# Ledger of designs, part 79: designed miniproteins, single chains

Each design is a single chain, and the fold is of that chain. pLDDT is the mean over its residues in the fold that is shown.

## One batch from the design tools (miniprotein)

Design m2926
Fold by ESMFold2-Fast:
Structure m2926 (fold): chain A 58 residues (1-58)
Amino acid sequence: VTELGDEASRLGTRASELIEEARRNRHDPEHVRRLLEQARRDTGEMGRLHGEIVALHD
């Protein structure tokens, strides 16, 4: 197991948690927007890590 694989898993879990937090705080649109921005960043980072993991095994 690579360190990149572990990091990608953690980012996925964090993204899900941020989206759920945004749902709980729908009454605060600024807070929700900030949480969704963070989730988008985490999703992008996860994609990058996945690419690096594939490259390591090829």
Scores: mean pLDDT 70

Design m2927
Fold by ESMFold2-Fast:
Structure m2927 (fold): chain A 57 residues (1-57)
Amino acid sequence: MIYKVTLDKDVDVHPGDILETSSGKKVRVLATDGKTLYVDEPLKVGEKVNGYTVKST
């Protein structure tokens, strides 16, 4: 399943990367577009992923 999230700043990650949340959950990057990230696992507003903060989902 594909989840769209908006982060607090432009992302410097690539499709295929595995990111870890502050809770230890791993998510795969499917696509990026500026501050928008598409991942294979749901994220919550306020959660941190590889130093980025989720602003909207």
Scores: mean pLDDT 82

Design m2928
Fold by ESMFold2-Fast:
Structure m2928 (fold): chain A 77 residues (1-77)
Amino acid sequence: EEIEKLKQNYERYQKMIDAYNKSIELAKKTAEEYKKDPSREKDYRVAEKTIQASQDLADRYNKLAEEYKKKIEELEK
């Protein structure tokens, strides 16, 4: 039961990380297009800040997921 709860939390964090990583990848492609157009410089700067904030959040969830993975591995021994 305890292991099952840890696995559920791990899966939840993995889904969040996957969603953020996909959003970051798409945002980076959009920012690259903005960078090619000088008239979109303000949009490019906003996109860069948004990408950084999303990356920081993804990194936080990744650390949590790794902690849960280690706990699951220890309990399955």
Scores: mean pLDDT 81

Design m2929
Fold by ESMFold2-Fast:
Structure m2929 (fold): chain A 68 residues (1-68)
Amino acid sequence: SAGQAEVDEIVKNNDVEKMEKLAELEAERRLELAKSGSLEEFKSLTEEEIKELLEKNKEALKEYAEKL
């Protein structure tokens, strides 16, 4: 996983490609946690609903990077 220093470097350099990769890695991690039942918030959601939420989170990170 990306540590705080790595995230700070990516944000500082406004590296959109690395920001997108971070978003993908975070989305995959959350999907794995949801599948294992570790995230209570996702427990009642369908797999399709979980994927929609993860995609929206990726888009939010892209928008954040574009505004820097």
Scores: mean pLDDT 59

Design m2930
Fold by ESMFold2-Fast:
Structure m2930 (fold): chain A 75 residues (1-75)
Amino acid sequence: MEKARELMERLQQAAADYPTLPKEEVARRVVDILEEMAKVLSPEFAEYAKEAREDPDRVVDYAAKGIGLAARLEN
């Protein structure tokens, strides 16, 4: 699914930018992407978005969880 791959790549890029961008900007991007993934792929991504919003220090962990779930859904 083209949209699933696009969102996964965007999530990977947001996480990769963590050391070069302000933490707040990376957290916002990760949350936005996870919320979009929740609408397109699976409601489980909404739980990851909520957790990333509540704990921005762990945003990379939630991005990794989102990437893993998206990869499993690609077939």
Scores: mean pLDDT 76

Design m2931
Fold by ESMFold2-Fast:
Structure m2931 (fold): chain A 62 residues (1-62)
Amino acid sequence: SEVTDLISEAQEHLSQGDYDGALESLERAKEVVENSDLPEESKQGILDMLDRFEAAVRAGVP
């Protein structure tokens, strides 16, 4: 899925030390989820996961 591809891109950027690129990919993933026709429970679960990932990136977790 597009969301999975964007998460993979975020992980790739993070592995290369590109925190800005990782954050951009995560922001794009959140937009895709919000605009999707997924059930509310599925949206909430994915958004919670993405929020945790973003928090880790911003905290500078290696």
Scores: mean pLDDT 80

Design m2932
Fold by ESMFold2-Fast:
Structure m2932 (fold): chain A 66 residues (1-66)
Amino acid sequence: DVIEKLKERFKSALKNKRYRTAQILAKALVSLGEKEPEILEYAKKADEAGYPQKVADIIIENVKKE
């Protein structure tokens, strides 16, 4: 449910070329145990860009409330 909502947002972000959003969503997904290669690649880009885990945690909590 949270993972499925995050995956849908990730796919939507990629489709709309919102690459920064996709990177942060991928980091959140990886923190929840997701290991899909495309998601891992974007999570790596998020780490390289300096997005802290706290940003991913905030996104996860916000999605849980929806």
Scores: mean pLDDT 83

Design m2933
Fold by ESMFold2-Fast:
Structure m2933 (fold): chain A 58 residues (1-58)
Amino acid sequence: ETLKIFEEIVELLEKEGIELDEEVVEAAKKNIEDGKITKEEMLEMKKTLEERIEESKK
């Protein structure tokens, strides 16, 4: 389900008006499918992204 968490992050960014390049999305999906990125790491990425968005508003 790591891929599903990544897709949720991509959708969240798109709703905020941030479009990711398809090449970046494909590279991330391959890393997830290869087991290089764990579910825990994806959850940490989501948390870090949310924190950075909050920081950028200050």
Scores: mean pLDDT 74

Design m2934
Fold by ESMFold2-Fast:
Structure m2934 (fold): chain A 57 residues (1-57)
Amino acid sequence: SYTVEVETSVADGVVTVKVTVRDENGNVVAEAIVSAPTAAEALAAASKAMQELLDKL
């Protein structure tokens, strides 16, 4: 099984969402970072990235 971690930060007018997927041993097996000027746009991009990461696992 995998665990998914989502981290959101805001700096310099940019919203960044980092998605990290870890295996059962805590190793990072996939990661995506998306940025947008608004939280809604960043979350939409992160959702797409998450789907692509899960498709590769």
Scores: mean pLDDT 81

Design m2935
Fold by ESMFold2-Fast:
Structure m2935 (fold): chain A 72 residues (1-72)
Amino acid sequence: ARKQFLDDVVRAVRILAEQKNAEHVRELLETTAEAFGYENLRKASPQVAKAAEEGNADEAEKIARDAFEKDL
């Protein structure tokens, strides 16, 4: 269940990053972090949003996944 949730959130981050939608990436990660107390995901959200703004979906996915795994 936790792995599936991580995979779903990270997939959403990748799709938004491919669209260069940094604002929605930030909102998704901040709301997820607040809802579940994911401190590492919260701290990583600005870097993931920056990668998304640059259209670097691979980097956005990597940063989000690495941070999320530390919260699990």
Scores: mean pLDDT 83

Design m2936
Fold by ESMFold2-Fast:
Structure m2936 (fold): chain A 70 residues (1-70)
Amino acid sequence: LSSLIDKEEREKLVKKIKELAAKAEKEGTYLEAAKALAEELMKLAEQVGKGEEVREPLEKQMAEVEALVA
């Protein structure tokens, strides 16, 4: 099943976070929120790398960023 333990998935996650941050930057209002959420997402990705199952919180954080920039 899908997981963020694989380094390929981590690279895709970082790229997706950068895209969300760039989208928020265009609005100006959500730039700071996007940066904070990106830091939380990176911490969750590190926990997954340690073998912990935190996929659900990670997906919720990403959905929240997407909602902010929608």
Scores: mean pLDDT 60

Design m2937
Fold by ESMFold2-Fast:
Structure m2937 (fold): chain A 96 residues (1-96)
Amino acid sequence: TKQELIQEAVRKLIAANIGLVAADYLKERSTSPEAQKLFEEASKLFKEAIDKYEEAIQAINDGDYETARKLMEEADKLFDEASKKLNEAERLYQQE
């Protein structure tokens, strides 16, 4: 349903914002150039995922479910890539 799609997109948008805050916060605390670079890359990808999830929510509200699904798929790929970079950056950070 429309409500189920909105709830899914909103939960994913919240998760992407949590990842962004974590990446930005830990980047500032990191002393490793390698970890800082990965946190920066994760931050950029989370921002792109957030934009796509917001576009998807707008498409759902407009009744354009095909566009919404494509945007959600694109956002999910960006979120997954961002999460992998965040996890690697956190691994390096813990070794500082």
Scores: mean pLDDT 90

Design m2939
Fold by ESMFold2-Fast:
Structure m2939 (fold): chain A 60 residues (1-60)
Amino acid sequence: SDAEALARLHALVDELAVELGLSAEQKQEMVDLAEEGIASGQSLEETESAVLRRAAELSK
């Protein structure tokens, strides 16, 4: 379900925010990206990949 996918993605964002030292604003950007991905019909795998890519860009 979308709710299960979003819960998993939120957990991933929380983990990445701690690991990479992301700001609250950067963390919110990741949450928004995850929510938009699922809402647009992207798979969990595609959305996870997009979140990971954006986190890497924000950590530079």
Scores: mean pLDDT 84

Design m2940
Fold by ESMFold2-Fast:
Structure m2940 (fold): chain A 73 residues (1-73)
Amino acid sequence: DELAKRYAALEAQAKMYQTGAEEGREAARVYRESGNEEGAKRAEQLAKKFDAQAEKYRAEADRVRAELERALA
């Protein structure tokens, strides 16, 4: 059951970073609409970093899920 807890934790991390990336992209849009191009660029860079972290945690979650599926009852 430790694998199930680890899977849930990794899924939560991936979701957290995905949400952060979405918020960063929205912030970039708002910054551009207000004429703050530097703020928009920084928000986009942060969103890209969050996307990369989300992908990393999803990959780890998929690996743990595969191990959990192989761990028979």
Scores: mean pLDDT 85

Design m2941
Fold by ESMFold2-Fast:
Structure m2941 (fold): chain A 86 residues (1-86)
Amino acid sequence: EFREHFEKGLAAYDAKDYEAAVEHFRKALELAPDNPVAQLNLGEALFELGKYEEAIEYYERALELQPDNGRARRNLEEARRALAEK
């Protein structure tokens, strides 16, 4: 169920188990593909793993659904800077 996977993703992220967080958030998004909060959280977990290009994709998807989401906008800017520095 969406809520179960999303909550497990949040718990894994809080524990800094970013690989597990990604797995749980991906599962949540399989159940609710247009959930902007789950897209944002998946992007954040991918960013922590250094997967900046994938993180950018999910932040952009979150902003398509919520253009006024300041957190997604700031995270997108940070991920773009991190990618450019390599």
Scores: mean pLDDT 85

Design m2942
Fold by ESMFold2-Fast:
Structure m2942 (fold): chain A 71 residues (1-71)
Amino acid sequence: PSKEEIDAAVSILGLATHLVAARNAGLDEEAKIAEESLDKATQLYDAGKFEEARKVAEEGLKKVNEVYKKS
């Protein structure tokens, strides 16, 4: 795999890990944000748009962390 592909996969995996954690903790708002961003990032990854997939996954993780701090 390319570096871009690996970087995207790592970011997507990180977001997916936070989705699982949010679901297990009953954090519905954080889980919804993570799920929406994960769906978009995986669609971009499947289309070969690895840099865009990475950015979407990173932005999704940032949004999840911001909601977590507020809750």
Scores: mean pLDDT 80

Design m2943
Fold by ESMFold2-Fast:
Structure m2943 (fold): chain A 56 residues (1-56)
Amino acid sequence: SIEEGVQLFNAGDYDAAAKLFEEELRINPNNKKARSLLADTLFAQGKDEEALEVAA
């Protein structure tokens, strides 16, 4: 869930957070909130190019 992903992000577990947000987008591709959170998570990991691709 998005809530679980946000909790993991706040705990600094970016790998687990990204995985949950990716799964949410796989189930609901039009979920703008999950896309924004995935992009934020990728930026936090220093994966800037991947984050920009997700945000587009």
Scores: mean pLDDT 84

Design m2944
Fold by ESMFold2-Fast:
Structure m2944 (fold): chain A 94 residues (1-94)
Amino acid sequence: SLEKAAQLVTEGIKLYLQEKYEEAAKKFEEAIKILESLGIEDPLLYRLLGDAYEKLGKYEKAAEYYEKAARIYEKQGKLEMAKLERERAEKLRK
């Protein structure tokens, strides 16, 4: 299922580049569920999910995913990356 998660991420990125943002978000959500079932938290996937929802005009949902990415980066000691993701969330609430 790790290989399936990687495939879903690749498919999601391809869909995002084709501006198929709802389909891209679903692929990232499926990949996240697989990785979390394996005890893996990937902040970049939450960032990509936030990007997809931002393109869909779902700004509050996008902000929530950027904040989730920030929390994971904090757990990893990547404080500057966490700050950047929080700034993205705050920008959407202006």
Scores: mean pLDDT 89

Design m2945
Fold by ESMFold2-Fast:
Structure m2945 (fold): chain A 104 residues (1-104)
Amino acid sequence: GKKFTVVDIVIEIDPSVPVSEEQIEEFHKRIKEAAEELKEKMPEIKEVVIFQSPGDPRLLLITIVAESKEAAEKAREELIKAVEEIAKELGIKVRVRSHIEELE
């Protein structure tokens, strides 16, 4: 079988900075749009799953499944860049952490 590479991205809106519900909703919307555009541009991306924490609207989890480690690394860089640009436009301070793992 093909070995897939998984990217997990954790996006946290900084709890020390006040943000409105409208800013959070727009942030989530733009990230979802950016993830969909990335999947369309990169045929090696098989799936992008976005999970919003029901208990914490400041926490967003993204999992990307790619056919290669190189595609996964590129997808991570492009999506994190998009997240940071969206956050800057909306005046939101974010913390982003990510992990890449090749599946057996």
Scores: mean pLDDT 84

Design m2946
Fold by ESMFold2-Fast:
Structure m2946 (fold): chain A 83 residues (1-83)
Amino acid sequence: MEEVREEIREMLREEGYPDEEIDRILAATTDEQLYQFRANKLIDELLKKGVPKEEIAELYKKMKEEGLSAKEVAEYLEELLKK
């Protein structure tokens, strides 16, 4: 979690946001939203490896239908990338 928060903090600094504004944005960001951000990056990496977009969309849809949280989705995608 803290690593993802620090990554977002650096991105916002590059965009010219002051630290006080960044702290407010991060304080309003839920852990679920941080994991969603991570899951989106992992999906992009799978697409770059040549996995078809339709296949990723179907997999993501099934995980949502099974009631997985954004954290569980991100962890599952990370395991797929390691294998």
Scores: mean pLDDT 74

Design m2947
Fold by ESMFold2-Fast:
Structure m2947 (fold): chain A 57 residues (1-57)
Amino acid sequence: SAARLAALEAQGREALANASEERKKVLLDIANTLREIGDALDEGIKKGDLGYGLGGG
């Protein structure tokens, strides 16, 4: 019946959405890690800690 097919399609969409959501979480984790690295580099630049030309302080 059409109702049964619609229910199966809805279940398929939900499963796909969950899989897509898990992938989004992984990508967000990567993005957050990159942001933290960027922030650490910005702090390093402001403090003069980038490791180039450091002969003393």
Scores: mean pLDDT 70

Design m2948
Fold by ESMFold2-Fast:
Structure m2948 (fold): chain A 72 residues (1-72)
Amino acid sequence: ASIEEKAGIIAANLGVKLSELTKELAEKLDLSIDEIQDEIVKYPIAKNEQEAFEIGNKILESLNKEPLENKY
C-alpha cells in the first residue's frame, strides 16, 4: 500500500482531512494498513488538528517510534 493510502486510513479513523500530518504519521509508523487499523481504533476521534497531532504522538510513543515534527 502507498503512503497516501495509509495516510487516508489514518485521516478517516481520526476524523480529520488527509494532510501532511497524516502522511508523516503514516511514514513514521512504518506499518501495514491492517496494523495501522488495529492500532488506531484504540484511540478516540480527534476534535481538531491539534488533537490529531497529540493522538499521533501517543501512538508513536506506544510503539517506540520517533515523534512528529512540530510544524505549528
Scores: mean pLDDT 81

Design m2950
Fold by ESMFold2-Fast:
Order: C-alpha cells, then sequence, then structure tokens
Structure m2950 (fold): chain A 80 residues (1-80)
C-alpha cells in the first residue's frame, strides 16, 4: 500500500539523514557548509510529507519523502 511505501521511504530517509548529519557536522567543523542548504530543504520536505500523510494525501507524502532523499544524496555530492 501507499502507506507501507511511505513507511519504507521514511525509514530510508531517516537512515540517510543520520549519515548526512554526521558528515555535515564533520564538514562544518572543517569550515565546509556547501551541503547545508540542501539538508535544510530536505528537512522541510520531510515536514511537508508528514502534513500530507496526516491529511490523508499518502501518495503526495511518498513523493515528498522521495524528493527529500534525493536532496540528502545531493547534499553529500555538494560536500565532496
Amino acid sequence: SAAEEFERRAREVAEEGDKVAAEVKELYDQGNTAGLPLVEEALRLVAEAGEALAAGRVEEAVRLIERALELLKEALKAAK
């Protein structure tokens, strides 16, 4: 179901988010903030996905969480 797909994608975003947070912290300590705006945008999309899910717009929530995952991956690329 779309709800199960959202749960799976949300778990993927949480796992990737933990990795990105650790790497962004390390880069920030080195003076590199290139990935930070993408991480901030990804967090905004996660919040919007939660709101869409609460409103019953499960398919929209899945699309938003997938976009958040893409931005987290882009943040890692921008940092390198």
Scores: mean pLDDT 74

Design m2951
Fold by ESMFold2-Fast:
Structure m2951 (fold): chain A 96 residues (1-96)
Amino acid sequence: MKYSKEEIDIEVKSALYMIQIAVSELAADRALARGDLETAIRHYEDGIKVAEEGIKWLKEALKKYPSKTIENDLKIMEETLKRLRERLAEVRAQLA
């Protein structure tokens, strides 16, 4: 199979978004495990922001370069965004 440089660049950028989201979620989960709710909230909010930006960018990229790898990454990002939003709501409820 032949891939264009643009397709490879899109897959690399998708992977970087996935890594950034995973780091934010892990940092939030670890803060929550320590009872540091305020730090957990900030990290979940950061992860949500990156996921929203990544989803928007990948949807535009898929219109130009359809890729099963990118379609799968998009689905994972959408599932992760839902999870992060649910976790954020749970942590905020503990502060109320």
Scores: mean pLDDT 85

Design m2952
Fold by ESMFold2-Fast:
Structure m2952 (fold): chain A 71 residues (1-71)
Amino acid sequence: MREELERRIEELERELEELEKRAKELEKKLQEAKKNNDEKKKKEILKELMEIGVREVELAVEITVLKKELE
């Protein structure tokens, strides 16, 4: 019951933290690609950052809904 919801929230929060770390690494790679004028690499990194951003929003919404259910 409550323990299952708390565990699910912790799992989602861990996934969100991992995505935030990955986004920071990609931002560093984007700066490097920008410095090297590598348009192909920039597009690849931006696409991955966009996919991460969508997933972060999905996770944030699910966490919020689950936290509200605990109330």
Scores: mean pLDDT 84

Design m2953
Fold by ESMFold2-Fast:
Structure m2953 (fold): chain A 88 residues (1-88)
Amino acid sequence: DPHLRELGRVLRELLSENVYLQDVLASLPREKAIQLGRLTRRVLDAIFELVREGAEPATVRRLLERLAELVRNADLAGLEALYAELTR
């Protein structure tokens, strides 16, 4: 499945940047770090549902890249906005 292959590639790239995620989490207050983790999981679940519904690989890639940037910046408001966009 070309869609699952592209998703796997992007997820591998995001996981290879795990060092940045650990640094971000270590720099945050505990409560904010927990909220960041919860929002990230919710956004990933929403993206997974789009993949299951047959979303175009390029769209999925852009969403995963946007998610990675928001997590790297600890942008809670941006994550909430992205989640709202994906669940309309």
Scores: mean pLDDT 73

Design m2954
Fold by ESMFold2-Fast:
Structure m2954 (fold): chain A 67 residues (1-67)
Amino acid sequence: SLAEAIRLAEEAERLGREGRHEEAARLVKQAGDLAGTPALGRVAEHEALRHRTAAEAARSLLDLLKS
């Protein structure tokens, strides 16, 4: 569900801020998968790794989900 995707993305942002980047990247992927497509989850995970900060990736996903 969209609400669950938002919850996971918010948790991912928190974990990323705490330096738990592996856990944050995993939750970003799960949030993306729940938002509608597995492809979105893979893109979010790739962006988290590319940025070297899952918090930024989670924030970008949250902005999209809340739009």
Scores: mean pLDDT 69

Design m2955
Fold by ESMFold2-Fast:
Formats: sequence, C-alpha cells, structure tokens
Structure m2955 (fold): chain A 87 residues (1-87)
Amino acid sequence: GPENEEKEKLKEEAKAEVALAIAATLKATGTPEQQKKADEYLEKVRDKYPEEVDRIKALTSPEDLKKFAEELVKRAEELVEKYKELE
C-alpha cells in the first residue's frame, strides 16, 4: 500500500545519501584507487542525483568534501528517522 511505498522510497533515498557521503569522503581522504572507485560510483548515480554528483566533483579541497559528506550523512539520518516514524 502507499505506506509501504513511502517506506521503500525513504529507505532507498537514505542509502543513496550514505553512499554519496562515502564517495565524498573517499575523494577527500582515499588512495588513488579509492578515489577512482568513488568516481565510478558517482557516474553510475549521476542520472538520479546530478546535483550532488556535480557538487562532489566541483569541490577541490578535502575540507569542503568532508563538510559535504557530513551534510549528506545528516540528510540520511533525517530520512531514517522519518522511516522509523512510519513503523
């Protein structure tokens, strides 16, 4: 029903925000191989999250990438709290 569809949407959005946060963190602090994997993930999700992908790619400082990763984690936490309210 509609409640189950809303729960699945919140779950998928929360997972995406966490994955984007991981990608931003790897671009800030990772090895060249980890940064390449982050870039591969960003290209894979570009169609669904173009603004977030463009933001991560535009950020050149590790500090700015870490700040954006923290913002994405907070978005995921808010989505998880919303999901739990529907339980």
Scores: mean pLDDT 84

Design m2956
Fold by ESMFold2-Fast:
Structure m2956 (fold): chain A 71 residues (1-71)
Amino acid sequence: SERADRLYAEGKRAFEAGDYKRAVELFEQALSLDPDNVEALLNLARAYRKLGKFEEADALLQQAAEIVEAR
């Protein structure tokens, strides 16, 4: 999805700027449109870790691993 790709790119820019809360919002929106975007799942996990949300980050890493193993 073009919109999913755009949201993911905006999320990466927010993450690089240190705006981890905004990055989470944008990556979650990208994943709502493209749930199999492994890179978005991994970057969302990184953003959650920056916010101290380690349990949420671990769940996302597990989800990403399951997608990769299924392909």
Scores: mean pLDDT 88

Design m2957
Fold by ESMFold2-Fast:
Structure m2957 (fold): chain A 74 residues (1-74)
Amino acid sequence: MELLEKYSEKIAEALKGLTDEQAAKVNEHLARAAQAYERGDKEGAVKHLTEAIEAAKDNPELQKILEELRKEVE
């Protein structure tokens, strides 16, 4: 997953600022986005990235990173 690997370090660092519960929710949506992207389901990947951005609403830095990732998927 080339795009996720490019952002993986930035995402991991930003996730340290979240509670375990919030980090788990963001990671669940990211895993679904990655699975959709691997299947060639670009629209599904964008949908799940949008859900991850919403789950990260209390972390503006993580939201910005995920918005940049979503733009590259589009």
Scores: mean pLDDT 79

Design m2958
Fold by ESMFold2-Fast:
Structure m2958 (fold): chain A 60 residues (1-60)
Amino acid sequence: LEERARELLEAGLSPEETVRRLTEEVAAGTDFSGLSAEEALRRARELYERVRRIVEEVAE
């Protein structure tokens, strides 16, 4: 995740654009099958917060 975030930032994306792109990439690679609606929503929120935090740390 940190390596991919750094790659996107080096490619000229803003931190905001990097969060969006990286969240989409990680979500596309994540299997939410077999989860309840509540579990899927919780995981999606946790994923977004984690990605945002990583991008902010890498962008510093």
Scores: mean pLDDT 74

Design m2959
Fold by ESMFold2-Fast:
Order: structure tokens, then C-alpha cells, then sequence
Structure m2959 (fold): chain A 55 residues (1-55)
């Protein structure tokens, strides 16, 4: 099943959009890296939750 690969692609698209907004207000690369990590984990959890509802 390519479902996990599809979720990963969706997560990266969402992270990129969120980080584009964050980069406008935050210039510290270390803080941006931490925010990116947390954001990726949050989006993955949301998408996995939505998959469970589709069952």
C-alpha cells in the first residue's frame, strides 16, 4: 500500500506552507528547525487520525 507514502507527501506539503509563513516572523535558523520538527509531527498525527476516520 502506498498510503504511508501519500501521507508523507501531504505532511511535507503542509510543513512547507507553514514554514513559509513562520519564516516571515522568525529569522533564527535554530528556532525554525525546532518549529519545523514539531510542525511535521503534528501534521502527521492529524493525517493519521483522518485515515482512521475513513475506515
Amino acid sequence: SAKEEEIEKQVEAMVEAAMAVERRSESDPEKLAEIEKITREAFRAVLESLEKKAE
Scores: mean pLDDT 79

Design m2960
Fold by ESMFold2-Fast:
Structure m2960 (fold): chain A 67 residues (1-67)
Amino acid sequence: GTEEELRIQLERLTKDVEEGNASAALAAGILAMALGRPDEAIRYFQKALELGSPAAPKVLEEARAAA
């Protein structure tokens, strides 16, 4: 199902996030939001912000509103 597909995609992104990829951290946060995990999404978006993602401030605000 869709949730299982999103979980697999998130798991594949975790390696790139660990390697400091800002776009991977942003994508992981978006997938965590889709999975109904706003607290996990906030952590990914904070990491994306620290890594310099220009999209991170907006999605971080949205994730915090959902948590």
Scores: mean pLDDT 80

Design m2961
Fold by ESMFold2-Fast:
Structure m2961 (fold): chain A 67 residues (1-67)
Amino acid sequence: GAADARKALEGAEKALELGKETGSKGLYATAIRGAQDAIRLAEEAGDEELKKRAEEVLKEAQKLGGL
């Protein structure tokens, strides 16, 4: 449901911010995976706004992670 999508997005956003603070490639990889899960869950829930937010996190994590 939407709650699962929000939880996945929150985890991805936190991993992305920690990645920015630490420069950890592992945290960027965690953010990418979390964002991908959030996109899937948001799509299943029909939450287009949450899906767009997750896609933005994915794009930023890929760019900063060098992927």
Scores: mean pLDDT 85

Design m2962
Fold by ESMFold2-Fast:
Structure m2962 (fold): chain A 88 residues (1-88)
Amino acid sequence: MEEARRLAEEAEEAAKKGEGKEGGRLAAEAAELAREAGDAEAAARAAEAGAAAAKAGGEKGDREGMLAGIGGAIAGMGAAFEAGGERG
């Protein structure tokens, strides 16, 4: 749980620095840990960080960074859905 949130924060910082590829990678890793922990909040943060990384990559013309960010956003959204869906 704590590890997933920490990686999501690191992904957010990488995106702020314009490091789309690194931000996307960290967001995907945060999403995977959030999925394992069942932490919907960390998964949602990973999705937001991935989206920010995709935008940063796109703005710089970094295709790999943009795609990594998109992947992180999708992984985070999927993890949030799974974590939020198993109680009700």
Scores: mean pLDDT 81

Design m2963
Fold by ESMFold2-Fast:
Structure m2963 (fold): chain A 78 residues (1-78)
Amino acid sequence: MKMSPKEAARAFLTLYSQLFDIPLEELIAFAKDPRLNQRKLAEKLRVSQSTVSRTIKELIDAGLVESQKEFFEAMASL
């Protein structure tokens, strides 16, 4: 399946919503923070910054997003 950057960002948040029982709407609202970075996202998702960094890199390597900047911009536009 071909995924847009916005779909990849939403799938990422949906996965962590299910894993940690955090409402998806709450994660989407948090993700719209224009100052969002790997540290803040890792803290909200209750994972390490290394986990967030590796996941974003895997999305870039898979061609689903072009950069970390595009990933966070896609989340802000959810």
Scores: mean pLDDT 78

